# Designed miniproteins, single chains, continued (2): the designs that were tried, part 85

Each design is a single chain, and the fold is of that chain. pLDDT is the mean over its residues in the fold that is shown.

## One batch from the design tools (miniprotein)

Design m6944
Fold by ESMFold2-Fast:
Parts: C-alpha cells; structure tokens; sequence
Structure m6944 (fold): chain A 99 residues (1-99)
C-alpha cells in the first residue's frame, strides 16, 4: 500500500535518469521515494524496505551514476533497471566493506 507510493517515486527517478539523463532530478525523486517508503511502508513491504536500507542518502547518487554509465534505452523497464543497479551497488559496498 504505502510502499507502492515510495516505489512509484523511485521508478520515476529511474525513468528520469534513463529517459532525460537528468542526474540531479533523478537523485531528488529517488530520495523522496526512499523517504516515503521509510515513513509509510516500513512494515508493509519488507523487500522494498530491505532494498531501501541499502539506499542510504549517499548511495542514491551512486545508483543514478551507475544507471547513467550503462546508457539504458528510454524503453528500458524502470523496475529491472532499479533491481540491476541496486544489486551492483550492494556488491560494490560489500567489496569495500570487506577491504
């Protein structure tokens, strides 16, 4: 329910990064999505919450950079782009923490 609103904002940010390539706007939308998910959906969607926890404010910028680097086509599925970028970000963070 509430996580759907946060998830929608996250996907809007992904779409902005993919279609408009506007890093600043994409970061802003993703941050709003994470905040909405945290405030309204913390107990309703543990999967979105777990993904959101991997999204610290500092990590949102890195995620957008990763999406821009891959130069996704405008028709790319925002959900798939988000999942791929989030997995890559999580692996990089684990690698750095292990050093």
Amino acid sequence: MAYEVGKKLIYEGIRVAVEEKDKEKAVELLLEGVREAARLATEADPQVLANGVAFAESNVEKLVELILENDYPPEADPEKVYEEALEKLAEEERKKAAE
Scores: mean pLDDT 67

Design m6945
Fold by ESMFold2-Fast:
Structure m6945 (fold): chain A 83 residues (1-83)
Amino acid sequence: SHMSPERRLQAAVLDLLTGNADPELLKKAGVTKTGEEISPEEAVRYAAAVLGIDVSGKTLEELYEAIRKAVGEDGARRALSLI
């Protein structure tokens, strides 16, 4: 089944917050905490990694820009409002 980038982003943020994050994507994003202890920066890195965005060497601003380009500004705002 096909999932839109916006739906993948929303699912990724919820998985991260509920402790159901993909361990391989966590490692790729450099994220060590999930659930209630997640930082906004770590959540953005994980979301970017789920969308197939290379997170290495990118600032938080560059990651937001890449996510916005993948899912649109409104989609990014809705999904990231959970963090």
Scores: mean pLDDT 75

Design m6946
Fold by ESMFold2-Fast:
Structure m6946 (fold): chain A 77 residues (1-77)
Amino acid sequence: NLDKGGELLRQGQLLWLEGRYEDAAEYYIEAGKLFEEAGDLSGAASSYFSAAGSYYRAGRTEEAEKLREQGRELLEK
């Protein structure tokens, strides 16, 4: 459901603005999964990149790198 994915992205953005980066990353990951299920690979990749950025801010570098690679793979032709 794209509507639910969009809602999760908005919640993640609000958490990120409050400095709650780990929580924001979790919401972005959930959004990415919903976009994948809906066949929106660009939306999924963007969501995973946002999650990666959030984990970098939280000092979770290894987890951020894995999400960055996951997003890149979705954009491969």
Scores: mean pLDDT 85

Design m6947
Fold by ESMFold2-Fast:
Structure m6947 (fold): chain A 94 residues (1-94)
Amino acid sequence: MKVTINVSAPTLEEALEEAVAKARPIALEAGEKGEAADLEITLNLTVDGKEIVLTLQLTSRAAFEAALEALNTAFDPETQERLRAEAAALAAAA
């Protein structure tokens, strides 16, 4: 089963929170039907006019929960802010 979730938000944190809120009930329903192993969720996030596409291939509900936790860790706002600040500093130095 393939599902696409489209989210538009001014910040990555808000976009990710909305995407997770929409993805969670879909994964739970697929798990209840025994279809979680064939679940593919594509997250299309539009943050400040930029499109970010993440595809999650899930083998079980446990794998889905682990994938969401990993995404929340990878896209924490402090890490994103540090990366953007570093890129801006490099651009200013050039």
Scores: mean pLDDT 63

Design m6948
Fold by ESMFold2-Fast:
Structure m6948 (fold): chain A 89 residues (1-89)
Amino acid sequence: MDEEIEKLLLEAVELLLETHAEAQKLIAAGQREAAAQLLRDTEKRVSDEVYKFFEENNLPKSWADAAVEQLKLILEDPEKGLRLATEGS
């Protein structure tokens, strides 16, 4: 179970870092609306997946809430978010 949670969170972090990099490329190309849409879509997808995983494994919603907040911080500010994730691991 713990290994499955760790794998889910690591895969989510990897996706968020890739998405942030792609959004930065879009912003540099002047496509700010496309970047904002990509960030919103990815945040929703990751949040939905985390909540579903925790519900299916009968884990506390408060843990899912905390994980989602941490992942949102990584998407918005990867440097700060990764610092918090590393300290909380």
Scores: mean pLDDT 76

Design m6949
Fold by ESMFold2-Fast:
Structure m6949 (fold): chain A 63 residues (1-63)
Amino acid sequence: DVPVAELPGVGPEEAAILASLGITTATQLVTASPELLRRAAAALGSAERFLAILNAARDAVAA
């Protein structure tokens, strides 16, 4: 499993925000509930950034 902080586009700030929501790995991000994903997107402040990170997590889990 890949730590969220290792994903492309995830810096210390983004990693800390996701960790505060209980998301520390790519698998946790990919398998998160719709409500948790919505909260993560809102916390990051950008739907584009969130989708890029989510897609990177999906790629990491698929590899």
Scores: mean pLDDT 80

Design m6950
Fold by ESMFold2-Fast:
Structure m6950 (fold): chain A 86 residues (1-86)
Amino acid sequence: RLTEIALQVLSEEFGVPASEFVDADGRVDVARALELLQRRQGMSREEALYLLSMYDKDRSGYISLADLLSNPGMRARILRKEEELA
């Protein structure tokens, strides 16, 4: 439930459907997200890398729920959306 809400919030932030950058385990594929942010949103490579680096702090190439919750702004948005849906 919380992972699904977190991916919806991230999808809203990126302006791209979560299904296009989420792997089979429900994690954000950083390489795929980087390509989509540049192609679909017209973001520069530097801007897209900076945005993704805010979440992929362990540099695994994937963004987990824990990574999203470790970002104060993203955590606040996820928890607010969860409360709105409760």
Scores: mean pLDDT 77

Design m6951
Fold by ESMFold2-Fast:
Parts: sequence; structure tokens; C-alpha cells
Structure m6951 (fold): chain A 80 residues (1-80)
Amino acid sequence: SDKEKAKKLVEEFEAFLKKLIAKVKTASEEEVAELLEEAKKKFEEVLEELEKLPEELQQEAYKKIQEEGEKFVEEAEKAR
């Protein structure tokens, strides 16, 4: 179902960011910049997949993806 696809996109993005957060904690300042770019690229890829789903599911998933992205940026900035 489209709802299941939206849920999996959110879960995949969350799992991806959790892996990056673990790397950020041991990363140099330069490596943190690279991890931020990697997160940005994944965010754009997930948004492209999300655009293929019904608009109502896009809005719900987008809010969750944006929240997780914002949390990651905050954690990465604290690690600098």
C-alpha cells in the first residue's frame, strides 16, 4: 500500500540518519561537513520517492522526514 511505502521511506531515512549520527560523534570538523552533505543527498532522494505517493501521505511523511533531518543537523552542529 502507499501508506506502507510512506512509512518505510520515513523509517529508512531515520535509520540512515542514526548511522550518520554515530559517525558524527567520532568525526573531525571536515568529516562532519561531508556527513551533512551525505544527509542532504539522502533527504533529496527520499523526497523524490515521496513525490510519487498521494499528496496526503506526502504531507505526513514530509513532516517526519523534516523533523528527523533537523534533529540530525542539531546533533552535527553540537559535534563541531
Scores: mean pLDDT 80

Design m6952
Fold by ESMFold2-Fast:
Structure m6952 (fold): chain A 103 residues (1-103)
Amino acid sequence: DRQEKEEGIQKVKDLIKRQLVMSGVDPEEAQKLADEIGKALKAYLEAKEKGDVEAQKQALKELIKTLEKALELNKKSPKPDQRFIDALESEIKAAREELKKLE
């Protein structure tokens, strides 16, 4: 339900921030990016509930952009985490496939 989605989004934000900080990304930059990813994910889930295809497309584009930024920051960090890189690449691929279905 709505509460479970909000809790899920918060867990994703916390995970993204912790993984980036552990890799050596600046904590403020990691928090900002986690917030951007969480915002895009929330917008996507809300657009899906409303059946708003154009809002879903916009939210997926923003989600892909922010996930790619997280991927780049992790790859350039002092201690890149390959499992986190693989997870981000998988999520980006899934979001791109969902976007293609809406176009």
Scores: mean pLDDT 86

Design m6953
Fold by ESMFold2-Fast:
Structure m6953 (fold): chain A 88 residues (1-88)
Amino acid sequence: DKEKQEKLEEFNKRLLEERKPEVEELRKRLENADEEEKEKLREEYAEMVEEMVEELLAKYRELYPEREKEIKELEELAKEALAKGKAA
């Protein structure tokens, strides 16, 4: 369904644009941070990415309820990737 795909793409685009100032500020802070602040900023970044992924998956589930199994698998993979990112 082209209409559902366009809605998902617009949602993702809007989500990225809304978060762009926060990402840019976090990046600038990370460039000038000491080791202690870098650890904190990496954690804040991981939390922000987790929030964005959750919002995107919620919209995907809203538009494509028939793909719940696929969405659930993507959610689990995203959680694993974020957990590994926090540990590394």
Scores: mean pLDDT 78

Design m6954
Fold by ESMFold2-Fast:
Structure m6954 (fold): chain A 58 residues (1-58)
Amino acid sequence: SAAELDAVIARVDALDQQLLNTSDPAKQQQIWDEMQPPLAALLKAAVDAGLAREKARR
């Protein structure tokens, strides 16, 4: 749903802000690892939406 996508985007934005404000390499790696699942969810949602849109255009 749109609300779920907005929540995932907000999660990525929050993690990105933490990464920008962190100079510790170990903490940067931890934030990067925490960012992977929401990024994968966004990619899947974008692909699924694109495929659904293409089916509708047939």
Scores: mean pLDDT 80

Design m6955
Fold by ESMFold2-Fast:
Structure m6955 (fold): chain A 80 residues (1-80)
Amino acid sequence: SKEEELKDDVERFLKIAERLVKEYKAQGKSREEIRKLLDEFIDAVVRHLRGVYGLSDEEIERVRKELKEAFDKILDEVEA
């Protein structure tokens, strides 16, 4: 189903974000630089999901919020 495909895509993007954070830290990027790059990645992900799944503005806002919360947690876990 499209719902299951959306869930799988979101999970894939979360795994990519974890790898990106680890790579950016290995490159010596600051927390602020990584956060900016993650925000840009969220914008790209949300545009992709809107285009592929035809999400409403309300659904996009919910997904964006969930991605921001998850990415902040990933960034905090790598910093801790």
Scores: mean pLDDT 83

Design m6956
Fold by ESMFold2-Fast:
Structure m6956 (fold): chain A 68 residues (1-68)
Amino acid sequence: SIKEEFIARLRRFPIAQGLSDAELERLADFLVSRGVSREQLEEYVLIILSALKEGYSVDEIIEILSKL
């Protein structure tokens, strides 16, 4: 599934290893709800990693992505 592939891709990065299972599920569920395709998944992973690196919370990242 898109959700499982997203979580697996994000967990490859050390910065994302600090996220709880609940936080990973919230991000994945948000992307699924927005109709993110498998082809767009890499772009969204990179956006999320960049935002995490800048110190944004999962809630803040969801708000940013909701405006795209």
Scores: mean pLDDT 85

Design m6957
Fold by ESMFold2-Fast:
Formats: sequence, C-alpha cells, structure tokens
Structure m6957 (fold): chain A 65 residues (1-65)
Amino acid sequence: MADKREQAAVHAANAVQRALDAGYSPEEAKRIAEEEAERKFGLKATVEDLVVQDGVVSVRLRLEE
C-alpha cells in the first residue's frame, strides 16, 4: 500500500533504532540501515541525515533503483 520507498524508509529508521539500542554508534547504525534497505528492497540507499534527540531517531533516506 505504501510505495516501496516509503517501506524502505520505515525499515531503515527501525534498523537505526535497533542498532543504537544494541550499542552501535550513529555511524555504524547508518551503515547497517543502508545495507538492510538495499538487501531487502533492492534499492540503493544512502542515509543523508540522522538525528537522535530525546531517544527518538529521525532518518532522511535517499533511494535509487
């Protein structure tokens, strides 16, 4: 129902949150999110922005076929 890019963005945000919860750095979390989005959705993913405030993660993702 949401397009594939919207699903990839939600998945990437969840991957970042999961990585941070596991003790990874923001830099590692970005890498993990990019790899997971590409692996699961077949889209090239680049995290352009990652902001963590008050335990809330906000991610801006660029996706290309």
Scores: mean pLDDT 74

Design m6958
Fold by ESMFold2-Fast:
Structure m6958 (fold): chain A 58 residues (1-58)
Amino acid sequence: GMMEKAFEAADRGGVRAAIEAGKALDRAELQRASYEGALEAGVPEEEARRAAKMAGLG
């Protein structure tokens, strides 16, 4: 049932989520660095957020 699948996903997802989070750190780190760098350079937050969002989409 749903609950059984949820527990299985949580069990498998818990370990895999940690691994995937580690792998995603590189991408998220680049996105965050771009966003923060833009803000430090005086780029409007609105534009900086848009750039980060586009990077997240692809």
Scores: mean pLDDT 63

Design m6959
Fold by ESMFold2-Fast:
Structure m6959 (fold): chain A 59 residues (1-59)
Amino acid sequence: SASAVRRFIDDFLRRNNIPASERPRLRLLLEGVARLAGLSVDAFLRQPNAEEALAAMYA
């Protein structure tokens, strides 16, 4: 859901000390990472390593 995606991104920004201006880029990156994993964004967010996988691609 859009609400779950926004919450995940906002939590990721806070935990990794990333400025809110990066929100659009992180959303695109999240969509890309989910696609590479062969999952929908909602299914990807339910994975235990979702934050770690996104962080690896963001770095």
Scores: mean pLDDT 82

Design m6960
Fold by ESMFold2-Fast:
Structure m6960 (fold): chain A 61 residues (1-61)
Amino acid sequence: SPVDAEIARLQAEHDRLVASLREGIAQYRAAGLDKGAAVLEEHLRTLEAEYQARIDALRAR
């Protein structure tokens, strides 16, 4: 269905963004930029919640 295709697209986009953010967090930690890493970790948590809400809203259609 069009809804299933949209959910699949959002999941793929989310997975790519999460991977990129986790790489950035690891690089910041390795550089001793702990405050920057903590900000990215908070952004990652927010992003996970936002994508879950979007997917849940699509499933309710």
Scores: mean pLDDT 87

Design m6961
Fold by ESMFold2-Fast:
Structure m6961 (fold): chain A 90 residues (1-90)
Amino acid sequence: MSDLEIVYEYVKQVGDVISDMQENDIPVEEAVKKIEELSKETLSKIKNEELKELVKKATEKIIEHVKNKDYKGASETILELIDEVEKIAS
């Protein structure tokens, strides 16, 4: 699996967690924990140091938005991560 594919799977899974929280299927504390666990797994698989840094920074911002129940901010951060990753992953 390429680093780009790993990041795409990560953002899909994070999006699913945010969706579950928005539907009140999980509390914010569980959403944060799931995102932290997904981030840890994803970072262990990525080989490119620049991609690791982008994922770390995006995850931090996503967690802040999730804690504030800012679903729009979280989604926008995911889209920004995809855009930046596509610029450096070849």
Scores: mean pLDDT 84

Design m6962
Fold by ESMFold2-Fast:
Order: sequence, then structure tokens, then C-alpha cells
Structure m6962 (fold): chain A 80 residues (1-80)
Amino acid sequence: SVEEMAEMSVEEMLEEIEKRVKEIESIKDKEEALKKINEFRLELGEALQLALEKGLITPEEVEELAKHAHKLINEFEEKM
């Protein structure tokens, strides 16, 4: 959930991003996989915003996490 992800450390968020992208990559239906990756993008964005509002993460850490997620998602989309 957004709340659970927002409570994670930066290291835990990096691991969760990698795990969830890999889970979505395992979906055989391309359209379903693209839908799930877009849902994950929204969830991650909301979680990062919530963590920032709570003072649990810095703007610089948000940027690094978003950059990491963007790289993995782009690599996934290139494989589709």
C-alpha cells in the first residue's frame, strides 16, 4: 500500500521498486503488464509524496528513487 511504502527506508524502497517491476515483468499479457506498471508509477509517486510530507525522506532522496524507478520501468517497456 501507499502508506506501507511511505514508511520504508530508502534502501527498502529501492528493493520494493525492483521486486514490483520484476513481478510485473512476469505478467504474460502485455496490456495487463502495462496497466500494472502505470498503477505502480502512481502508487510510488503517492508514497514518495507522503514520505516527503511526513519528513521521512529528503527531496534529493525522492529524486534518486524516482530516477531508479524510471530507469527500471524504461528497461521493462523496451523489452515489451
Scores: mean pLDDT 82

Design m6963
Fold by ESMFold2-Fast:
Structure m6963 (fold): chain A 77 residues (1-77)
Amino acid sequence: SPAEKVDELIKQIEELIKEAKEGKISLDEAIKRYNAIMAEIDKLMSSLSLEQQIEASKKLSPVLEKAGALLKELLAK
C-alpha cells in the first residue's frame, strides 16, 4: 500500500541520518543515498492522489528536513 511505501522511505531516511551521524558513510555516499531516496519519493508521489500526497508529505517532511539540515551542516565543515 502507499502507506507501507511511505513508512519504508521514512525508515531509509532515518537509517541514512544514523549512518551519517555515526560516520559510517562518507559525505559523497550520504548525498548519493539522499538523492536516490528523493527519486523514490518523487516516483511514489506521482502515483498518489492529492489526499494521499498530503498525508505522505506530513509524515516525510519532518524527517526530510532533519536529513537536509544534517547534509548542509556536513557540507559547511
Scores: mean pLDDT 85

Design m6964
Fold by ESMFold2-Fast:
Order: structure tokens, then C-alpha cells, then sequence
Structure m6964 (fold): chain A 57 residues (1-57)
């Protein structure tokens, strides 16, 4: 099944087909998340994706 990825700020309101597209969107369009370290950004994205991945599991 095709999995989708979600932004920590947008939740389920905006989905992406790849994890890389999501990260690029966050880095370019969500300045509040850009103030976080790369590690913190990745951890937030991973937590959000894990939260919503069960919808496709």
C-alpha cells in the first residue's frame, strides 16, 4: 500500500508521497521548524509519520 508522510505542523491536512518531499517542504515553507537543529527536525518528522503510519498499516 502506498504510504504517505505528514508534517508536524500540518498533521493530516497535507500529505506527501515521499519522506524527502516532506522534509524539503518543512525546510522551505515552515520557518519555525527551520530554527530547530537538523536532529530535532528529523525527530519531529519521524514522530509525526509514526503517529500517522498506522492509518496505512
Amino acid sequence: DPKKYYSPLLGSDKSFETFEELLEYIREHEPILRDLSDKEQKELVEETNKKYRHLWE
Scores: mean pLDDT 65

Design m6965
Fold by ESMFold2-Fast:
Structure m6965 (fold): chain A 82 residues (1-82)
Amino acid sequence: AEMEEVRRLLEEILREEAEELKRQGADPEVVEKALREALRLLDTYIAAMEASLGRPVTPEILEELLERRRKLEEELRKEEEE
């Protein structure tokens, strides 16, 4: 159940990124192929995270990791802008 929610959330994020890339003029066929490969590797990525944490990945943990990533991207962007 929790794994299904984590998978669904990540799938949604990946699909949204794919749509943005298509909007920016990327080849739809190439984007769709990349999306399929990313979705295929999703289970492996989740399993690796669980192994690293020593516990199941929950939606809460995923949100925390995404928040940390957002902060890191913001900090890197700040360094580029300043």
Scores: mean pLDDT 70

Design m6966
Fold by ESMFold2-Fast:
Structure m6966 (fold): chain A 71 residues (1-71)
Amino acid sequence: GAPAAPRLEPVNEKGKVEEFSFRVDAPPGADVRVELKIEPISEDKVKVTARAYDARTGQLLAEKEAIVEVE
């Protein structure tokens, strides 16, 4: 696809969370907090940004960005 895209702003999505957090299943005593940001690009494509943090220290452990096609 083309690298240049028009400005992406979810102006009407204040009722929908652009970013949400959930816990990843881990062995007892270990917690990781993951934040997901989902941005619609078109009807069949979304951009997903995921960040993982250590729940005890708050340190960023990993970040992922992907464009996903929805069939």
Scores: mean pLDDT 58

Design m6967
Fold by ESMFold2-Fast:
Structure m6967 (fold): chain A 97 residues (1-97)
Amino acid sequence: MVELDLEKVKEELDKTAPPSLTALYDEELGTVTLYPRVLLDLPPELRERVLRLLDEGAKNKKVAEGYREAARLAEEAGHLETAEHFRALAKAIEAAK
């Protein structure tokens, strides 16, 4: 389970102006590093809900399910590109079973 301080993540991204980020997945540990750029593109309330879902998924060893639920919330809010990224992550995690 990963605790993210979203303000701290934003500060680090603002300092470095990073290029396009990708998810890092550790198959043995079953952990995924979030896409910080994608999260920062979401409205604050939606970001908080997505982070809670991803954290709950990691805690319960249901990481792929967490990403699928996050994709659903993003799609309902009209963030279709973000939803596609979350679905891709969920598929990658499921394929790693």
Scores: mean pLDDT 60

Design m6968
Fold by ESMFold2-Fast:
Structure m6968 (fold): chain A 69 residues (1-69)
Amino acid sequence: SPEELLERMRELKVLAEEAARNGDREKALQLYDEAKELASQMVAEGASTEQLREAADLLRQIEALIKSL
């Protein structure tokens, strides 16, 4: 469901923050790619505009973490 996918994306953001703290750019990139796949699945499953907006914000946050590395 879109709700479960969004919850997983929130978990990936937390893991990406941990990877960034450890200087693990490769891990942060892997987590970003996984989050992008989940966002695509949310679109396919008919996620709401609010859910898609939160997903886009989470992707932007992970991307910002990678840029800081």
Scores: mean pLDDT 88

Design m6969
Fold by ESMFold2-Fast:
Structure m6969 (fold): chain A 65 residues (1-65)
Amino acid sequence: IEELVKEAEKILEEIKKNAEKAKQVSPVTAMVADKELEEAEKLLEELKKEKNIERAQSIYDRLKQ
């Protein structure tokens, strides 16, 4: 699970980077990127609290999307 959390944190950093760039493109692109960032942050928090490895893997797979 700790390994999955580390990988998820890397994905979240990429999403944050993309969201910052999206602000420069248009308000619509920024809104979509902000939504994706909010969803990713929720999934990471759930992953950090998860103790079952199968459920942790499922959360991680959703984050990779």
Scores: mean pLDDT 74

Design m6970
Fold by ESMFold2-Fast:
Structure m6970 (fold): chain A 100 residues (1-100)
Amino acid sequence: MKVPEIDPAKVNEAIKERLGDAKVEKDTSPPLGPASPLQEKITELLMEEFGLSAREAAIADTGLRLLAVGAILDGVVDEEPVKAGDLVSKYYEIAAKAVA
């Protein structure tokens, strides 16, 4: 197994590009609250089904989303770029099926 070596400078540039027009605030530690009503519901179901804490469930949701996007990109997305919203929607479909 080889872990791809990612340059931390590139990560910092990506963050700066996203935040280029946003205020940098000292108090950017909101509680890990729901980013959307659907994410909150999935997080609650993960907590109930697997006995995870709210924090652990939110981390698991993020990890599953990244895995689902990776699997879609590897197996399906070769000819046409897919919108991020469609990938997120597909992830929530998979997550709902896994919890049901």
Scores: mean pLDDT 52

Design m6971
Fold by ESMFold2-Fast:
Structure m6971 (fold): chain A 93 residues (1-93)
Amino acid sequence: SELEELIERVREILEELLPDEEVKEERARALAATAYALRLIGAYIDGRLAKKNNEELDLSDLSERERRAAELGYNEDDEGHRELLKEVLEEFE
């Protein structure tokens, strides 16, 4: 499925960004648990990659929450990203 392909891409990105295997596994599990928030996680990762590659953040065609997630990634605000995911989790219970 498209969702499974996105989860695999997230794992690839985490392997590139995080050399620590324990941290990568913990993050991969958290992301899998919040699969329905994958879109927001993808936007966050895109923001992190733009920052790493010294590229301008492209916010075109993003929803308000996706824009917020991308900005959090670009600013390397991991705590803000976690709080955003908690908000989404509460909506689905």
Scores: mean pLDDT 71

Design m6972
Fold by ESMFold2-Fast:
Structure m6972 (fold): chain A 91 residues (1-91)
Amino acid sequence: MNVIELEVTPDGKVVIKELSTEDISLGVAFAIMGIAAEIEGIGLKVKKTVGSIDQIKEVLKMMGEVMNAALEGKALRKVADGNEVEGLPKP
């Protein structure tokens, strides 16, 4: 099973504590990191542990929903002024 343990610090930094990398593409890992950043941006600064592929799919789905809302003109994540996050519309 793929096990992913993420921690989002108050500084908005995503820390990966554990990640099974052989079965996880760079795209999936990047998406999970993006979700952690989006969740932090909306005030959820907590440790996330994902113990199964089904949970990874749920996390990816959540990211898709948050990114889609952002693309519809909702600012849901914390970004530095002048920095753009992939998948979000320009201000």
Scores: mean pLDDT 49

Design m6973
Fold by ESMFold2-Fast:
Structure m6973 (fold): chain A 82 residues (1-82)
Amino acid sequence: KKAEMEEIDKRAEQILNDEKYRPWIEEEARKKMEELGDTSQESFEEAKRDIAYDIARAELVEQREIDKEQKERMLNQKILES
């Protein structure tokens, strides 16, 4: 659990510092702030962090789904071959 959170934290920091993600994250954060009617810099920084964490979590979830599908495929093959 903690190791997973550390991996997400590390990936989120990489995303926040990545030139490719930065403009997109800033745009999404501005949209979120506009919806909330909040213009504080502190809330904007939190929104950027939340978006980066969402991306990091989505990447981890996608990897888990792939792993789950592979495990199910292997289990079904073993049942058929037994």
Scores: mean pLDDT 73

Design m6974
Fold by ESMFold2-Fast:
Structure m6974 (fold): chain A 75 residues (1-75)
Amino acid sequence: SEEATELWREMGGYASKAVEMAKSGSASPEELEALVEQARAYAEQAAALDPGLRPVVDELVATTEAFVARALAAR
């Protein structure tokens, strides 16, 4: 649905921001965690409206979480 696609797009925006800020070192661990939680919240809403999106949104959130965790561990 269009609503699910918009939620997926918003999720992607938060995921991209989390990765960018983790790479630059410009955000606190708490700020990065908040961005990942926003991405996860939108992913859950998108998958609830369109179950066909679930594998795609789950994979993007997992990839974003792993990247942020590795970046924080390197600090």
Scores: mean pLDDT 84

Design m6975
Fold by ESMFold2-Fast:
Structure m6975 (fold): chain A 73 residues (1-73)
Amino acid sequence: GVEEFRKRLEEARKKAEEAYSVDREKGIELAREAARVAQELLELAQQAGPQPMIDEAQEVLDYAQKVLAELEA
């Protein structure tokens, strides 16, 4: 359901944000987990979701990937 999708997406966003507040190694793990979850949700949204859900999942994925790239640099 939409509620479950929204909660998972919010959790992924929070993990990506937390990645900057912890040790680099833990931050990389959080960013990777956030990107994985966001990608799964994006794929689900693309199958049957409305455009706003696709856009929201894409934004979280892009943010998590940016965080991961910065921490791995």
Scores: mean pLDDT 84

Design m6976
Fold by ESMFold2-Fast:
Structure m6976 (fold): chain A 100 residues (1-100)
Amino acid sequence: SAIEEAIEGVEKALAYLEEQLAKEKDPEVRAFLKELIEMLKETLEKLKKAKTLEEAISVLQEARDKIREMRERAPAAARVYLDLVEGELTDMIELLKKAL
């Protein structure tokens, strides 16, 4: 289903971010990666509970809004990860909207 594809997308993003966190030495960038990972873990649990496409879209839109807030206070090095995840969430939202 489209929701299952969105779940897979968030799981892949989480795996990537956890690999980046393991390699990152800058404590400020590490703090943003940890915050982003925890937010996406919450998003994943909400997606698993979503019963409709509209609920899944709402969950992803909320996550994207949180990333936009984080971006305003993030150093340039951390913005690369925020921009990557925002783009992936936007693509997932558009795919779910087309499945409506």
Scores: mean pLDDT 90

Design m6977
Fold by ESMFold2-Fast:
Structure m6977 (fold): chain A 79 residues (1-79)
Amino acid sequence: SMETRLKELQEEADNYRKQIEEARQKASDYSRKMLEAVEAGDTEAAKKAFNEVIKYTQEANDLRRKADELEAEAEKLKS
């Protein structure tokens, strides 16, 4: 049914939103670790943390796109 499909799309979109928040939090945490490593003069730790910031930022952006696609599909079904 349309109601079942809407529920499935909403649940999947909600799951992606949770993953986006987790990825953004990890990017924020690694950004802090990067700053701490820079302040300590630990260039290798800073570089590693920076790579993780980029990774989780890209992951959040990819997940946001997927969530937006599901939200758009749900909106079309309501129309």
Scores: mean pLDDT 89

Design m6978
Fold by ESMFold2-Fast:
Structure m6978 (fold): chain A 82 residues (1-82)
Amino acid sequence: TDKTVKEAEELLKQAEKLIKEGKYEEAFEKLLEAVKLIKELLLNGDYDSAAPLILRMREIINSLSEEQKEKLHDKIEELLLS
């Protein structure tokens, strides 16, 4: 659990840096990896660890333009429905 949390935190940090650099495709790849780890935490019932990661991800997504938010949302939905 602790290792999974740290990996997700690092992925979110990398995604923020990539967004600031305008590297949206690379940032989305990092965000999708973080979503997979958060999904594992939720499936294991580790809601306390998942909650702050979900909030951080929302902050990152809210920093995006509406067009980029829509692109990322579609990719996340595809991942969650798979």
Scores: mean pLDDT 81

Design m6979
Fold by ESMFold2-Fast:
Structure m6979 (fold): chain A 71 residues (1-71)
Amino acid sequence: TKEEEIRRRAEEAYRRLKEAAEVFLKLHPDGTAVVERVGDDGAKLVAVANGRLRVRTVYADGTGTDTVLPV
C-alpha cells in the first residue's frame, strides 16, 4: 500500500543518513553525528565538527533540507 511505500522510503533515508554519519565521523573523529527519525516519513542527520553544525533532513517524497551554521 501507499503507507508501506512511504515507510520503506523513510527507512532508506534513515539508512543513507546513517552511512553519511559514519563517513563524517571517519573524517572528523573528534566530531559528533546523530541520525534520528522525523515522524513516520523522514530522517534527520545532525553533525558537529570544526565549529560547524550541519542539519540534513530527507523525507520519503524525496524533499529535504541541508543547513550549515557556525557554532
Scores: mean pLDDT 82

